# Ledger of designs, part 102: designed miniproteins, single chains, continued (4)

Each design is a single chain, and the fold is of that chain. pLDDT is the mean over its residues in the fold that is shown.

## One batch from the design tools (miniprotein)

Design m15542
Fold by ESMFold2-Fast:
Structure m15542 (fold): chain A 98 residues (1-98)
Amino acid sequence: VEEVRKLVEKISEKLSEMVKALEAGDYETAIRYAEEARKLVEELLPYMTEKEKQRVLDIMDKLLEAIKNKDVETAKKYAKELAFEVFRIYQRIEFEKK
C-alpha cells in the first residue's frame, strides 16, 4: 500500500511539472516529464485490473501525442484524466487493503 501511495504521489508530481512546462511553452521538458510519468505508471501496472491497464495506457498514449503536437489544451485534459484514473485505482487498492 505504501509503495502504491508513493508511486501515485510521484505520478501526480510529474504530471504537475509537465503542465507547468506546457504553460511555459517548453514542450521538450513537458515530454520528458510525461515519459517519467509513463515509467511510474508502468511500475503501477501490476496493481491494476486489465480494464484499468487499458484505460491508463490509452490516456498516456493520447497525452504524449498531444504534447508532441503542441496541443496544450488536449494535453492538459489527458493529464487531468490520467491523474483521476490513478487516484481511483489508489482508492480501490486502499479499500481492499492490498
Scores: mean pLDDT 83

Design m15543
Fold by ESMFold2-Fast:
Structure m15543 (fold): chain A 72 residues (1-72)
Amino acid sequence: SDLQQQTSQAVTALNQAIAAGDLEAVRQHAEELERLLESLPDDSGAWAALARGYEALGDRERAARARELAER
């Protein structure tokens, strides 16, 4: 589905940005992934990736929320 494809692409882009240390790209891709997860909330792998992204940004509150959603 389009949402699954977009979510997979956003996870890949976010992981690449984290590996590169590109915090501007991390923020952009994390925000995109969070919007996609509003429509696809049961993707635990995507929530885990989002948590890593917000951890990289120092956003502890958003990272903690994403971790909880990854573990449910």
Scores: mean pLDDT 86

Design m15544
Fold by ESMFold2-Fast:
Structure m15544 (fold): chain A 86 residues (1-86)
Amino acid sequence: MPSIEELAAALRQEAAARIADRGELTLVGTAIAGMVDMIRAGKSVEEMEALAEKLLATFRALGVSEEVLAFVEAALRRLIEHYRAL
């Protein structure tokens, strides 16, 4: 879906502008890509929310900053909301 790809690209660009750490930026990119793949596969909203929960728990365990965690949570929420609007 062009609109989901455009949203994902915009979110990656926002992350690149805000996150200086390359490792954290890679994790954010992986989270966004995983959610986009679930949306494109037509997975349930429950599965998407479960993925978001698991990703946030994993990143918190890795010691990712609260600012980066907040960005990831907001980005994944926007992707799920985009799917709900389809």
Scores: mean pLDDT 83

Design m15545
Fold by ESMFold2-Fast:
Structure m15545 (fold): chain A 119 residues (1-119)
Amino acid sequence: SKLDKFLEEVAKTNSLEEAIAVARKFIDEVGLEEAKQILVELLTRVENSPLAEEIFKLAMELSPVLKSAFLPYLNLTGDVKLALRALRLDIERAQDLTPEEVAFLLGVLGYAYVKVEKK
């Protein structure tokens, strides 16, 4: 899948900044609408993972900006998987996500996913 190809490229990176750069290049190659669909697929994969809490915790530790964005969902739900689901549904319904926002979320979440799931 395109998500698996993206994650393989992220797995080759050694920093968060490199992972975000890979995500930006990926958006340039596939376009914003498809990259948004891949972000939704990644969020679904994280939500359904037995390591969801570990992936989410690492993502928040890697990015204070992401932690601030996720905190309202955590406060509303009290549960990491429900917070991820709420975020995913908001992303699916958003009509005004920028390429910068999608690249940032793909890069941070993809990097956290790879570091927790792949060794």
Scores: mean pLDDT 84

Design m15546
Fold by ESMFold2-Fast:
Structure m15546 (fold): chain A 70 residues (1-70)
Amino acid sequence: VKVSPTATKEEKVNALSEALTIILSDPVLSRLPLSEIYKKALELAGIDESDPDAWEYFLEAAKKVSVPKP
C-alpha cells in the first residue's frame, strides 16, 4: 500500500483509501480514535505527516471509503 515519493495525488489518495480499508477491517485498529487512524493510514500509505496536503489526501480517501462507488 506504500506509495513512491513520485506518486501523484490520485495515487496517494488511493493508497490512503486502501490503508483505511485495512484499518477499518482490523478489530483492534478500527477502535482507535480518528487521530490515531489518521496517523496509521499515513504510515501504511507511506505518506509523511509533514506533507502539507496529507490531511487533504486523507479526507479524499475517507470519501472513497465512506461513500463507495456504485
Scores: mean pLDDT 72

Design m15547
Fold by ESMFold2-Fast:
Structure m15547 (fold): chain A 87 residues (1-87)
Amino acid sequence: MEEIRELLERLTEAAVNEDSEAMNEAVRELEKLLVEKGLSEEEAREIALEVQGLILSEVLRAKKAGKEPDKEAIVEKALALLEERLK
């Protein structure tokens, strides 16, 4: 889970900074880790894209409200989603 948290932190940072290259790299690394945990490539891709969508939605919501995105809170939400999907 430590490696997953690190990737979610990188993905969230990239989303806040609108860094598409860093975001795509973090998504690919997340997919690879999920496959290593025993998920199929298709399942890993679906979950990684769902996590990316959650993070982007939370970042955009904060920006539209004129607030700075709470990176730590967003990472915790993404972790909760992953833990639910991996049970």
Scores: mean pLDDT 84

Design m15548
Fold by ESMFold2-Fast:
Structure m15548 (fold): chain A 83 residues (1-83)
Amino acid sequence: MKAVEELKKAIEDYIAGKTTEEDVKKALEKLKSEEDQEKALEYAARLGMRLGTTSLRTEEEFEEAVERLKKKKEELERELAEK
């Protein structure tokens, strides 16, 4: 599960503005098993991200997931700024 933990940390750091999309991509590339990919998708869903129903094996799937994460982060920042 080390690869899933690295991906979770990379996603959290990315949301916090501490890392780049490249670090998230590197963590994703370490996911070689379907089990690890499923755990990563579950974690992303808990953060309100929709990474789709397919495994994060392709670069396209990862790019879509990152784009959705960015959009969600921007929406949350806008809501906080509106107060």
Scores: mean pLDDT 60

Design m15549
Fold by ESMFold2-Fast:
Formats: sequence, C-alpha cells, structure tokens
Structure m15549 (fold): chain A 80 residues (1-80)
Amino acid sequence: EEEEKKKELRYAILRAALASDGVLTQEQLDAIAKAYKVSREEVEAIVDELIEKGIFRRVAPGVYEIVDKEKAEELIKELR
C-alpha cells in the first residue's frame, strides 16, 4: 500500500517535470502533494531520491531540472 503510493508519487513528479520541458518547481510539487493528499516532506523525499539517482538536480531554491531525460522516461514506463 505505501509502496504503491510512492510509485504513484514518482510517476506524478516525473510526468510533471517532463510536461514542463524538464523543469520542476516547488509550486508543482505542492500541487502534487495536495492532489495525492500527502505531506510536502513525502514529495520532497521522492525528489531527493531522484537527485541521488542522478535524474534530477537542484538549479535554484525550489527549482529542479531533469539531468537524465532518457532515464526519467524509462522510469515513467516502468511506473505505468
């Protein structure tokens, strides 16, 4: 159950970034948290995981970008 929720959050975050030309803002993360009824901390933990995997990087306070678009697209396919 918790694992399915994390999978849905990873999908939502990756999809939002790809829909925004590889850029993800704090506003988009807050919108995802609200839509999925999760805490900001839960969403930020998923973003931190994606940064550790080399998929995302923080470019400014509250702004992230996809570093590895191919790997991000592969993860979206796996999460479907």
Scores: mean pLDDT 80

Design m15550
Fold by ESMFold2-Fast:
Structure m15550 (fold): chain A 90 residues (1-90)
Amino acid sequence: PSNVDLIAGGMYSYGLGIFNGDGGVVRMGMGALINALTAAGLSDRLGEVSDRVEEIAKKLKEEQKEKGISSTEVSERLAEESLKLAKEIV
């Protein structure tokens, strides 16, 4: 896997944990994100990246309440946004 793939995977897991209120998934995702950013030499970007993932999760939660988007659509959009953000920072 590329640095982009590993960072995107960490963001996805972290965001999904936040969206679902699952502390175990939040901890696992944050650990994966820290490891991926550190391996890429981008550990100083952790605060910016985690804040942006939290904002994405918040917006998806709002859209679920307003539009009734499915859990599948939430997962797909979170994966897409995570990959997009990972490409921007690598």
Scores: mean pLDDT 88

Design m15551
Fold by ESMFold2-Fast:
Structure m15551 (fold): chain A 74 residues (1-74)
Amino acid sequence: SLKEAMEKVARGLGLLFEAYRRVAAGPVTAEDRALAAEGQRLFDEGLAVIEKADPELAARLRAYRDKLLAALAA
């Protein structure tokens, strides 16, 4: 459902943000990488459903995620 998709996207973004905060604070750990991977997985699962219902919202969510990933990679 759209509600479940939105919950997955929210949880995914939350995990990506937590991974970013941890990486910014010190050395990258296996746990930090696992959080980022799980965050991306949940985000992508939710985004696939949202994109079918609201492609403009999906594009904005993708842009925000990509900005977080770019910051994490720097």
Scores: mean pLDDT 82

Design m15552
Fold by ESMFold2-Fast:
Structure m15552 (fold): chain A 90 residues (1-90)
Amino acid sequence: SEEFDLEVELGILEIQLAVTKLAADRAIKNGDLEGLTEAKKDVDRIIEQLKELEARAAPVNPTLAGQIRSLRKEAEELKKKIDEAIENLK
């Protein structure tokens, strides 16, 4: 079903965000500007995909749209952390 496809896409984005967070945390620990730049690209892509997924989910399942929105807020917080770390290394 369309709802199941949305749930699968959300699960993939949850895994991708978790991997990006681990990569960002490692790059921060190591002062790795290149790693932080790549993590920023990944988190920006994840935020964009979550915004699209939220819009698709909203008319189908409002609860699922709420879960997607929560994950997007987590991704936006990670982006702030990455941006601050990049600024501190320049």
Scores: mean pLDDT 91

Design m15553
Fold by ESMFold2-Fast:
Structure m15553 (fold): chain A 71 residues (1-71)
Amino acid sequence: SLEEEIIEKAKKYVEENIEKFPEEHQKLVEELMKLGGVGEVAAANYLKVLETGELDPEEVIKKIKEEIEKL
């Protein structure tokens, strides 16, 4: 399914890139991964945001947690 493909790509991106980032960002990614499916996609996007500098990572995490809490 499309959802499974997105999650698989997200996991692969995290696995290939997480070690490139400081320990504090690795810890945040690990917390996002604990949220399951959506959290794995969020973790990949968080690392991409850090790489590009487009958004504040804390704002991304906050929005993702708020959406998950509504479920």
Scores: mean pLDDT 71

Design m15554
Fold by ESMFold2-Fast:
Structure m15554 (fold): chain A 75 residues (1-75)
Amino acid sequence: MSLEEQIEEVEKEVDEYVDRLAAEHGLTPEQRAAIRKAARDVVRTLLENGESPEEALEIAKRAARTAIRHYADAA
């Protein structure tokens, strides 16, 4: 599997995770899109730096959960 193929697979998994959590927490489409973009950027950076797909996915999921919490808590 190429690096680009690995990025695409992990990004797909992250997108599905973010969409599910964002829907559960009642986030707007704009907030969901922002979190997806940030999580995809994390995945790409980690995989380009030689992290495993499993580690990249877990870090991206953690970042997404933090972002969802921040949006929920925003004034």
Scores: mean pLDDT 81

Design m15555
Fold by ESMFold2-Fast:
Structure m15555 (fold): chain A 81 residues (1-81)
Amino acid sequence: STQETARRVARLMAVLTVRVSGAWFEHERFGKVSQEQLDKLEQIMADTMRQVRQLLSQGDYEGAQQVLEESLKQIDEILQR
């Protein structure tokens, strides 16, 4: 259902935020994430949120979910997780 897909989109947006915040924390506290990795994550976050907002404005919740899932995979690759 549209409501179920919208909830999945909201959860994926939260996961994206937690991943980027976690990487920022690991950079600042432990030096385990490089500035280059952090800059790439912030760029992915910005581009992803722009695309998601555009898709949601069109009622494309399924497209928004796909973009978020792909962005999370890219983040995990950059962080080598």
Scores: mean pLDDT 85

Design m15556
Fold by ESMFold2-Fast:
Structure m15556 (fold): chain A 61 residues (1-61)
Amino acid sequence: SMEEELQKVQEQILNAKSVEEALQIGLDAVKRNPALKEPIIEFLERIGRTDLAEKIKEELE
């Protein structure tokens, strides 16, 4: 269940039309399921989206 949810969120982030949309998708996912915070950050860092990972860390503090 969590792996399937993470996979769906990852796909939505990759298909986002803007950096702002990708950020919002990530934040909304963590708000609904806090367990996704570390997996999403790790995913963003692995694909070279370190700017998005940093923004998510800052927004969630």
Scores: mean pLDDT 83

Design m15557
Fold by ESMFold2-Fast:
Structure m15557 (fold): chain A 60 residues (1-60)
Amino acid sequence: SLEPSADLDNIQDMAIELRFLMQKLSKEEQEKIEEEMTKLGLTKNALEISEELTKKIKEL
């Protein structure tokens, strides 16, 4: 659709949070997160991907 959904603002907020968290990670941990992004991108929408990545980073 051409109309932005309510999910867009949530995705942007989570992307900012993810950047903060990723800056604290080692290169190996960042690579693991990128691998998870790729896997999630095949099965989940952008909002769900952002949520799962935030959880994964917190577990690292």
Scores: mean pLDDT 64

Design m15558
Fold by ESMFold2-Fast:
Structure m15558 (fold): chain A 85 residues (1-85)
Amino acid sequence: SLRELAEAAVREMIALRDSPVEERVALFTAFLQRLAKEGASESDISRVGRGVNEAMVIAKEALRKGYSEEEALELALAKLDKILA
């Protein structure tokens, strides 16, 4: 499902959070291209892409505040679920 692909992308982006910005942008672009190949509409790709980006903002803020990676992931996925509802 699109939600499962988005969850996998959030997990991968958290793991690669300290990678160069160009590498992270390439990863995100590849993710959006995969959604298109799986038959997602442009509207779905836009919504899912926004969800992943907003989830990553939550994850980065949580990590900066001293939360664990597990806690940051949990907060990020909760945000993703609200956007994809």
Scores: mean pLDDT 85

Design m15559
Fold by ESMFold2-Fast:
Structure m15559 (fold): chain A 80 residues (1-80)
Amino acid sequence: SMEDVEKAVELINELIEQARALIDYAEQHPERRDEYVAGAERLIKEARDIVEKTDLPPELKERINAQIDELEARVRELRA
């Protein structure tokens, strides 16, 4: 339903923002990088799972996946 889509989008956006904050903390605090990166990876995985299980409009799904891909790239950089 449209209501289910709206709720899913709100949750996805919250997970993306939380993951971004953890990645920012990992970049600022190298001594705790592994803890923050692990947290970000968990949130990214949850967001991607919701995207795959929700019947999102194709254009919106593409935009959200692009944001998740960017966060995954930043996590890979921090793991290197």
Scores: mean pLDDT 88

Design m15560
Fold by ESMFold2-Fast:
Structure m15560 (fold): chain A 94 residues (1-94)
Amino acid sequence: MEEEEKRLEESVKKAEENLKKWIEEKKKQGVSDEELIAELEERLKWLDDTLPVALAALPDYAKSPEEEREMRERLLRLVELQKKLLEKAIKELK
């Protein structure tokens, strides 16, 4: 449990750091904050559009109803965390 929580925290931190590096590189290339916000908003939309499709596909990959439930809960949590990172980045660019 603690190891899993540490891994999740590490993954979130790495994702946030990678996102900040990506934004920094884009700014160095002359991409405006407005254009970056638009790109991040499109990424949020993609997550919203693909999540229901991914959830609907879980029964095809899960070997049991219990595994399907666990996969669903994990996917929902990962998408929630990714959305929070993107929303935070958008807010910081405004």
Scores: mean pLDDT 79

Design m15561
Fold by ESMFold2-Fast:
Structure m15561 (fold): chain A 61 residues (1-61)
Amino acid sequence: RREEVRRIAEETATELIQKGEMNPDSLYQAAVDALRAAGIEPTVDELQLIFETILEKINEA
């Protein structure tokens, strides 16, 4: 589950960053929406993991 949440967040962030989106709030919302579309309702801990993953991807770009 944690690996699946991280994977979806990384894939979503990577795709949007390649399209020029660098706003953390926009990337976070898109990652949450992608998880919900996959049938995953994120927990509070998973929301924190998503946010940390987004910030890591922005710093790598």
Scores: mean pLDDT 77

Design m15562
Fold by ESMFold2-Fast:
Structure m15562 (fold): chain A 77 residues (1-77)
Amino acid sequence: MSDEVKRDVHAAVGAALASLSPAERAAIQAAVDAGDTAAVRAALERLVAEAKARASPEARAELERRLAEELALLAAA
């Protein structure tokens, strides 16, 4: 189960990343480099939403957990 969920998460995230334009990818990188927490949060939420649309229910739950962890780290920074 764990390895299958991990593969599904990787596939869904890969597909979501592939759906981003070069401009969108550059904007996300610029927000990370600038420490723009609000822009990074919005980008993570959008990416996870795209990944969830392609994911199994188990992978969707894992994506939600990962998003919550990343948002908690951003809030703590």
Scores: mean pLDDT 71

Design m15563
Fold by ESMFold2-Fast:
Structure m15563 (fold): chain A 68 residues (1-68)
Amino acid sequence: QLTARQLAILQLLAGGGTASAKDIAALLGVSQTTALNDLKALEQKGLVQQLPNRKYRLTAEGEAAAQA
């Protein structure tokens, strides 16, 4: 199950967007540690993927979850 904040992260990245933990933290008004912990949880669920530049994007499963 997803938290409301984790769903908000998926919605921010929907449509092919990429963002770092710092970018997500600024957009949601949370600490970078909080954003990074949520991104790691979403990555473990297979909903986001970390890129070599330390930015995150949605997987195909993450795009489906963002629309549900």
Scores: mean pLDDT 82

Design m15564
Fold by ESMFold2-Fast:
Structure m15564 (fold): chain A 80 residues (1-80)
Amino acid sequence: MSKDQLRQQGQELYKQGLQYYKQGDLEKAKELFEQSAKLFLESGDNGGAAASLTLASEVYKDLGDDEEAEKLLKQSLELS
């Protein structure tokens, strides 16, 4: 898969994650944002990865997993 294809797939998963997050499907939103972040990192899109990790952090916080939320937020800030 090319870097451009990885970045495009990352963007699609990010959009899907936002839809599920807005609908209250936190578990699905979490999975999609984490997958999106991985694809953005593999494509070299640090900004996309940071955005995806920030939203994954918010989902973990909403699920009551403050430790994972803090970890992901720290990773996002390192990419920003």
Scores: mean pLDDT 87

Design m15565
Fold by ESMFold2-Fast:
Structure m15565 (fold): chain A 61 residues (1-61)
Amino acid sequence: GAAEKEAALAELERMRENAIAAGIPEEVAQRILDEAKALVEAGEPEKALEYFEREAVRALL
């Protein structure tokens, strides 16, 4: 529902801030966020959060 989407978007924004703080370039973190937001819009907020975490870890390798 709408509350689930808003919660996921807020968590994704927090994850983006953490990714930048961890050394991921802002443009890379923004790209991952945009891709994760597409999953939220597709009705998959849980998958969006998992996707961001996976891609952020990959970007730090």
Scores: mean pLDDT 86

Design m15566
Fold by ESMFold2-Fast:
Structure m15566 (fold): chain A 68 residues (1-68)
Amino acid sequence: SALQEKTLKELENLYEKYKDKLDKEKQSKLEHALEIAKDVLENTDMNEDGAKSAIENFKKYVEDLLKE
């Protein structure tokens, strides 16, 4: 769906934006989290609330990695 594709693209953009601010181990963790998020989105009928939750959860994970 268009919503699913838009959400996946936004998650990819967040990964690209923040990966260079992380060390190699944290980059690997973020990449793994991105793959899990993609897999969940591909196997779920997404509504707008679900899409927002996926993006917010990913942002929170990035923020947690940056604080360490």
Scores: mean pLDDT 80

Design m15567
Fold by ESMFold2-Fast:
Structure m15567 (fold): chain A 92 residues (1-92)
Amino acid sequence: SMYDKLQEEIKKIGKRVVQIFRKEGMGDVADTVERLTREAILLLKSNPARAQQLIREMAEIIREAAELVKDPKSKEQLLKDVEKLEQIAKQI
């Protein structure tokens, strides 16, 4: 289903973003993104409106935290993942 595809995309993006923040020494942000990713996935089918809100919150947190990232390629990847999360939220 469309929701199964969105679930896998959210999971993939969340894992990548968490890995980048952990590598950058931003463990608190990584933990927050991991929690929001888990909650959004759990709510996607039962409460899509709440899942959409959590994905948008996650995108904003990632965008703000990306400004503190030192590696240019990691920062570029985070900003691309923010755009993908915003596109996913519009599909929910």
Scores: mean pLDDT 91

Design m15568
Fold by ESMFold2-Fast:
Structure m15568 (fold): chain A 64 residues (1-64)
Amino acid sequence: GPLAEKNARAGVEGALGPGGGPAAAASGGHDTALQGNPEKGREAVAAASRGDVEAAVRYLEEAG
């Protein structure tokens, strides 16, 4: 429902952070809990940056 979509968006935005650029993502990737599947984490960031929140959430679920 709408609340689930809002929560998913908030989660993706929280992971990217305000002004989260590639350098910040690359630096943080070594220190984040997503080290188990970093390629899926990168795909999630790429999907979110193109506005595909649903794909980004799916990739984050596969990464974690």
Scores: mean pLDDT 60

Design m15569
Fold by ESMFold2-Fast:
Structure m15569 (fold): chain A 83 residues (1-83)
Amino acid sequence: VNKVLNEAQQLLDEAKQVLPDNENVAEAQKALNKAKELKQQNKYNEALVEAYRAKAYALSALGKLDEAQKALDKAKQIQEQNA
């Protein structure tokens, strides 16, 4: 969880620097906040799903659409596997 949260935070910080009013940046922040809250509740699988969603939104804001899709696919895989 921490690795993906750190990756999502870094990408979000980069996206905020270049596109502060972008809708995908706002969605990434919302997902990242939810991931951190779920982690505090010891809901690690749900936190990991939201962390990957945050990463996907941040990557989308940066125009890295292929990488964003891979992050979304990973979130879906984790949700389906309960892992």
Scores: mean pLDDT 80

Design m15570
Fold by ESMFold2-Fast:
Structure m15570 (fold): chain A 88 residues (1-88)
Amino acid sequence: SALAAFAARAAEAAAEAEANPEVLPPAVREALAAVEADPLNPAAQEALVAATKAAVDALLAAGRRELAETVLRYVVGRASAAALRALA
């Protein structure tokens, strides 16, 4: 299905971003780990937003729009999954 194909491509993009520190900077990785450890902590959420914005802005300034979208999708997906688990 189209949804399964989209999910598979998103998972591949996420795996590539996770394996490549140039795509997913250490500051974003650290902030994601903090949010996953404590998903409802406002300070961790604010740090993740700030780190992600800085990374996305840098990629957009470099003309790397597709990578910026990949980083944003990856971060939103992981943070959302962590928050949903904390609420369940």
Scores: mean pLDDT 75

Design m15571
Fold by ESMFold2-Fast:
Structure m15571 (fold): chain A 62 residues (1-62)
Amino acid sequence: PLPPISEEELEKLVDEIASVIDLSEEEFKERLEALKLPAHLRDLALEMWEAIKEARELAEKS
């Protein structure tokens, strides 16, 4: 079982991802490696990044 992530930590992570939304997938992965996040948080961050990017692309099609 994974330790629960706090709501504050999750919000901070979302803000970090939003600030780098224009980066490529490779550049985003490099930034996550630089932050030395545990693998499970890295996977979560990548999923959130993909979801935010998809939401932005969907909004642009309006």
Scores: mean pLDDT 71

Design m15572
Fold by ESMFold2-Fast:
Structure m15572 (fold): chain A 93 residues (1-93)
Amino acid sequence: SELEKLTLEELKEALEEGLKAVEAGELSESTGEYLKLLLKGLENPTEENIKELEERIEELEKKIEEGTANEEEKREYVGLRLELEAAKLARKL
């Protein structure tokens, strides 16, 4: 895949260019929020951060499965999963 050919620095640069496109009105604000979470994950690829993200994701998954999650918690779940995958990717690059 194309992501496997990028260095950590090149991937961060691509996400920062995406955020500039959001600021220019070329991409949605919601896209910008997800790009920020990806960048946050890439910048914090520590075992401690990964563990904290996994624990919070598990709590949110249980609420979603039980039908008790509100819309904010569902958005948090999606965002934290993006941050987690970015943090895991950064550890491999």
Scores: mean pLDDT 82

Design m15573
Fold by ESMFold2-Fast:
Structure m15573 (fold): chain A 102 residues (1-102)
Amino acid sequence: MLKEINEKLKELSKIVRENGDEAAEAREEGQKLAEEFQKLIAEKIKEALKLKDEEETIEKLAELISEVEGVPLEEARKEIREALETRREEIEYFAENAKAPP
């Protein structure tokens, strides 16, 4: 599940921050997992952005965020609507490149 991957990434990031050089293995695992996760999320976002109806795009992205973060779907819809209004360019860039905009 995407939520489990995201939770594992957060755990690995915490280990790296707290243990520094001793966390070399966790850092390597975290980098690989983060790249895979970003690619999967970007693909799902790209598919949602291709939908003709803005409300369908919001629904698909809200389902994705609800699955990843474990937040209620209604809260996810509000977050996505706000993000598309204020940060659509960043979201589109991430969907196409699987990386944050420069």
Scores: mean pLDDT 76

Design m15574
Fold by ESMFold2-Fast:
Structure m15574 (fold): chain A 117 residues (1-117)
Amino acid sequence: MDEKLDELTKAIREGNYEKVKKILQEIADEVDRLETRRDSPENRQKAIEAAVEALREMGLPDELIEAFKEAVKDRSVSAILQVAMALVEAYVRVDKTREEALDAAGEFADRILQRLA
């Protein structure tokens, strides 16, 4: 995970959104290999919408949000949420410390929980 976060941060810094999408898809694949629960299409769509709104509130640019939406298409709720948290952490790491990036990922998780309640 840490190596993928470093690669993701580099891709974001370079504006390489195709590589961002590929790395997010690799994270989703890893999460989905461990997920045994099958989520309904409604729950997946609700998770994507909640994540997208929280990403916008955290100040992520539209290009990263579109890369996220493409990467999490037809993925589990667990993968959608884990990929979104990884994207927030990597984005904050462009300009901030690793500790600040972890704090931002925690704030994002709280925002998602409020929207899914």
Scores: mean pLDDT 82

Design m15575
Fold by ESMFold2-Fast:
Structure m15575 (fold): chain A 68 residues (1-68)
Amino acid sequence: DLDKKLDLVEKIRNSKLSEKAKKAAEMRILQGASNAEIAKALGISPSTVSRYLREAARELGLSVKELA
């Protein structure tokens, strides 16, 4: 459901998360991108992506698996 994904992205954009954490979350939510794909796109490690996605999921009151 695109409307639900856009609502989650809007919440992430309006959060206090870092810009890279917001971009990582948007890529997961909108594209279903893997940790490796996000890491390559943002020039960071997959472990850093995992941390950013946990922070984003916490912000939304969701588990990481519910972001996609």
Scores: mean pLDDT 86

Design m15576
Fold by ESMFold2-Fast:
Structure m15576 (fold): chain A 85 residues (1-85)
Amino acid sequence: TTPAILVNINGDVLAIDFLDPSDITIKSKLGSVDGIPIYEATSSLFGKKNVIFVTTETTPEKILSIASQAAKLLGTTDVIVIVEK
């Protein structure tokens, strides 16, 4: 189970949930923010969403910055950031 942080385009944290990475299916690469890829993905838990994978070495401030920038770039209301071990 991997922590996931949901943020809106203003950088507000909406929810923190736990996801199993095996429940996530990557569909396509949409772009990148600060060198970190943004993917279109599907899951039984959230349906179709934009997903960014970061490591445990990524600071909370950087996670929020990346998520906010990705949401603005893609014109979506939310982005899921998944923190990998």
Scores: mean pLDDT 68

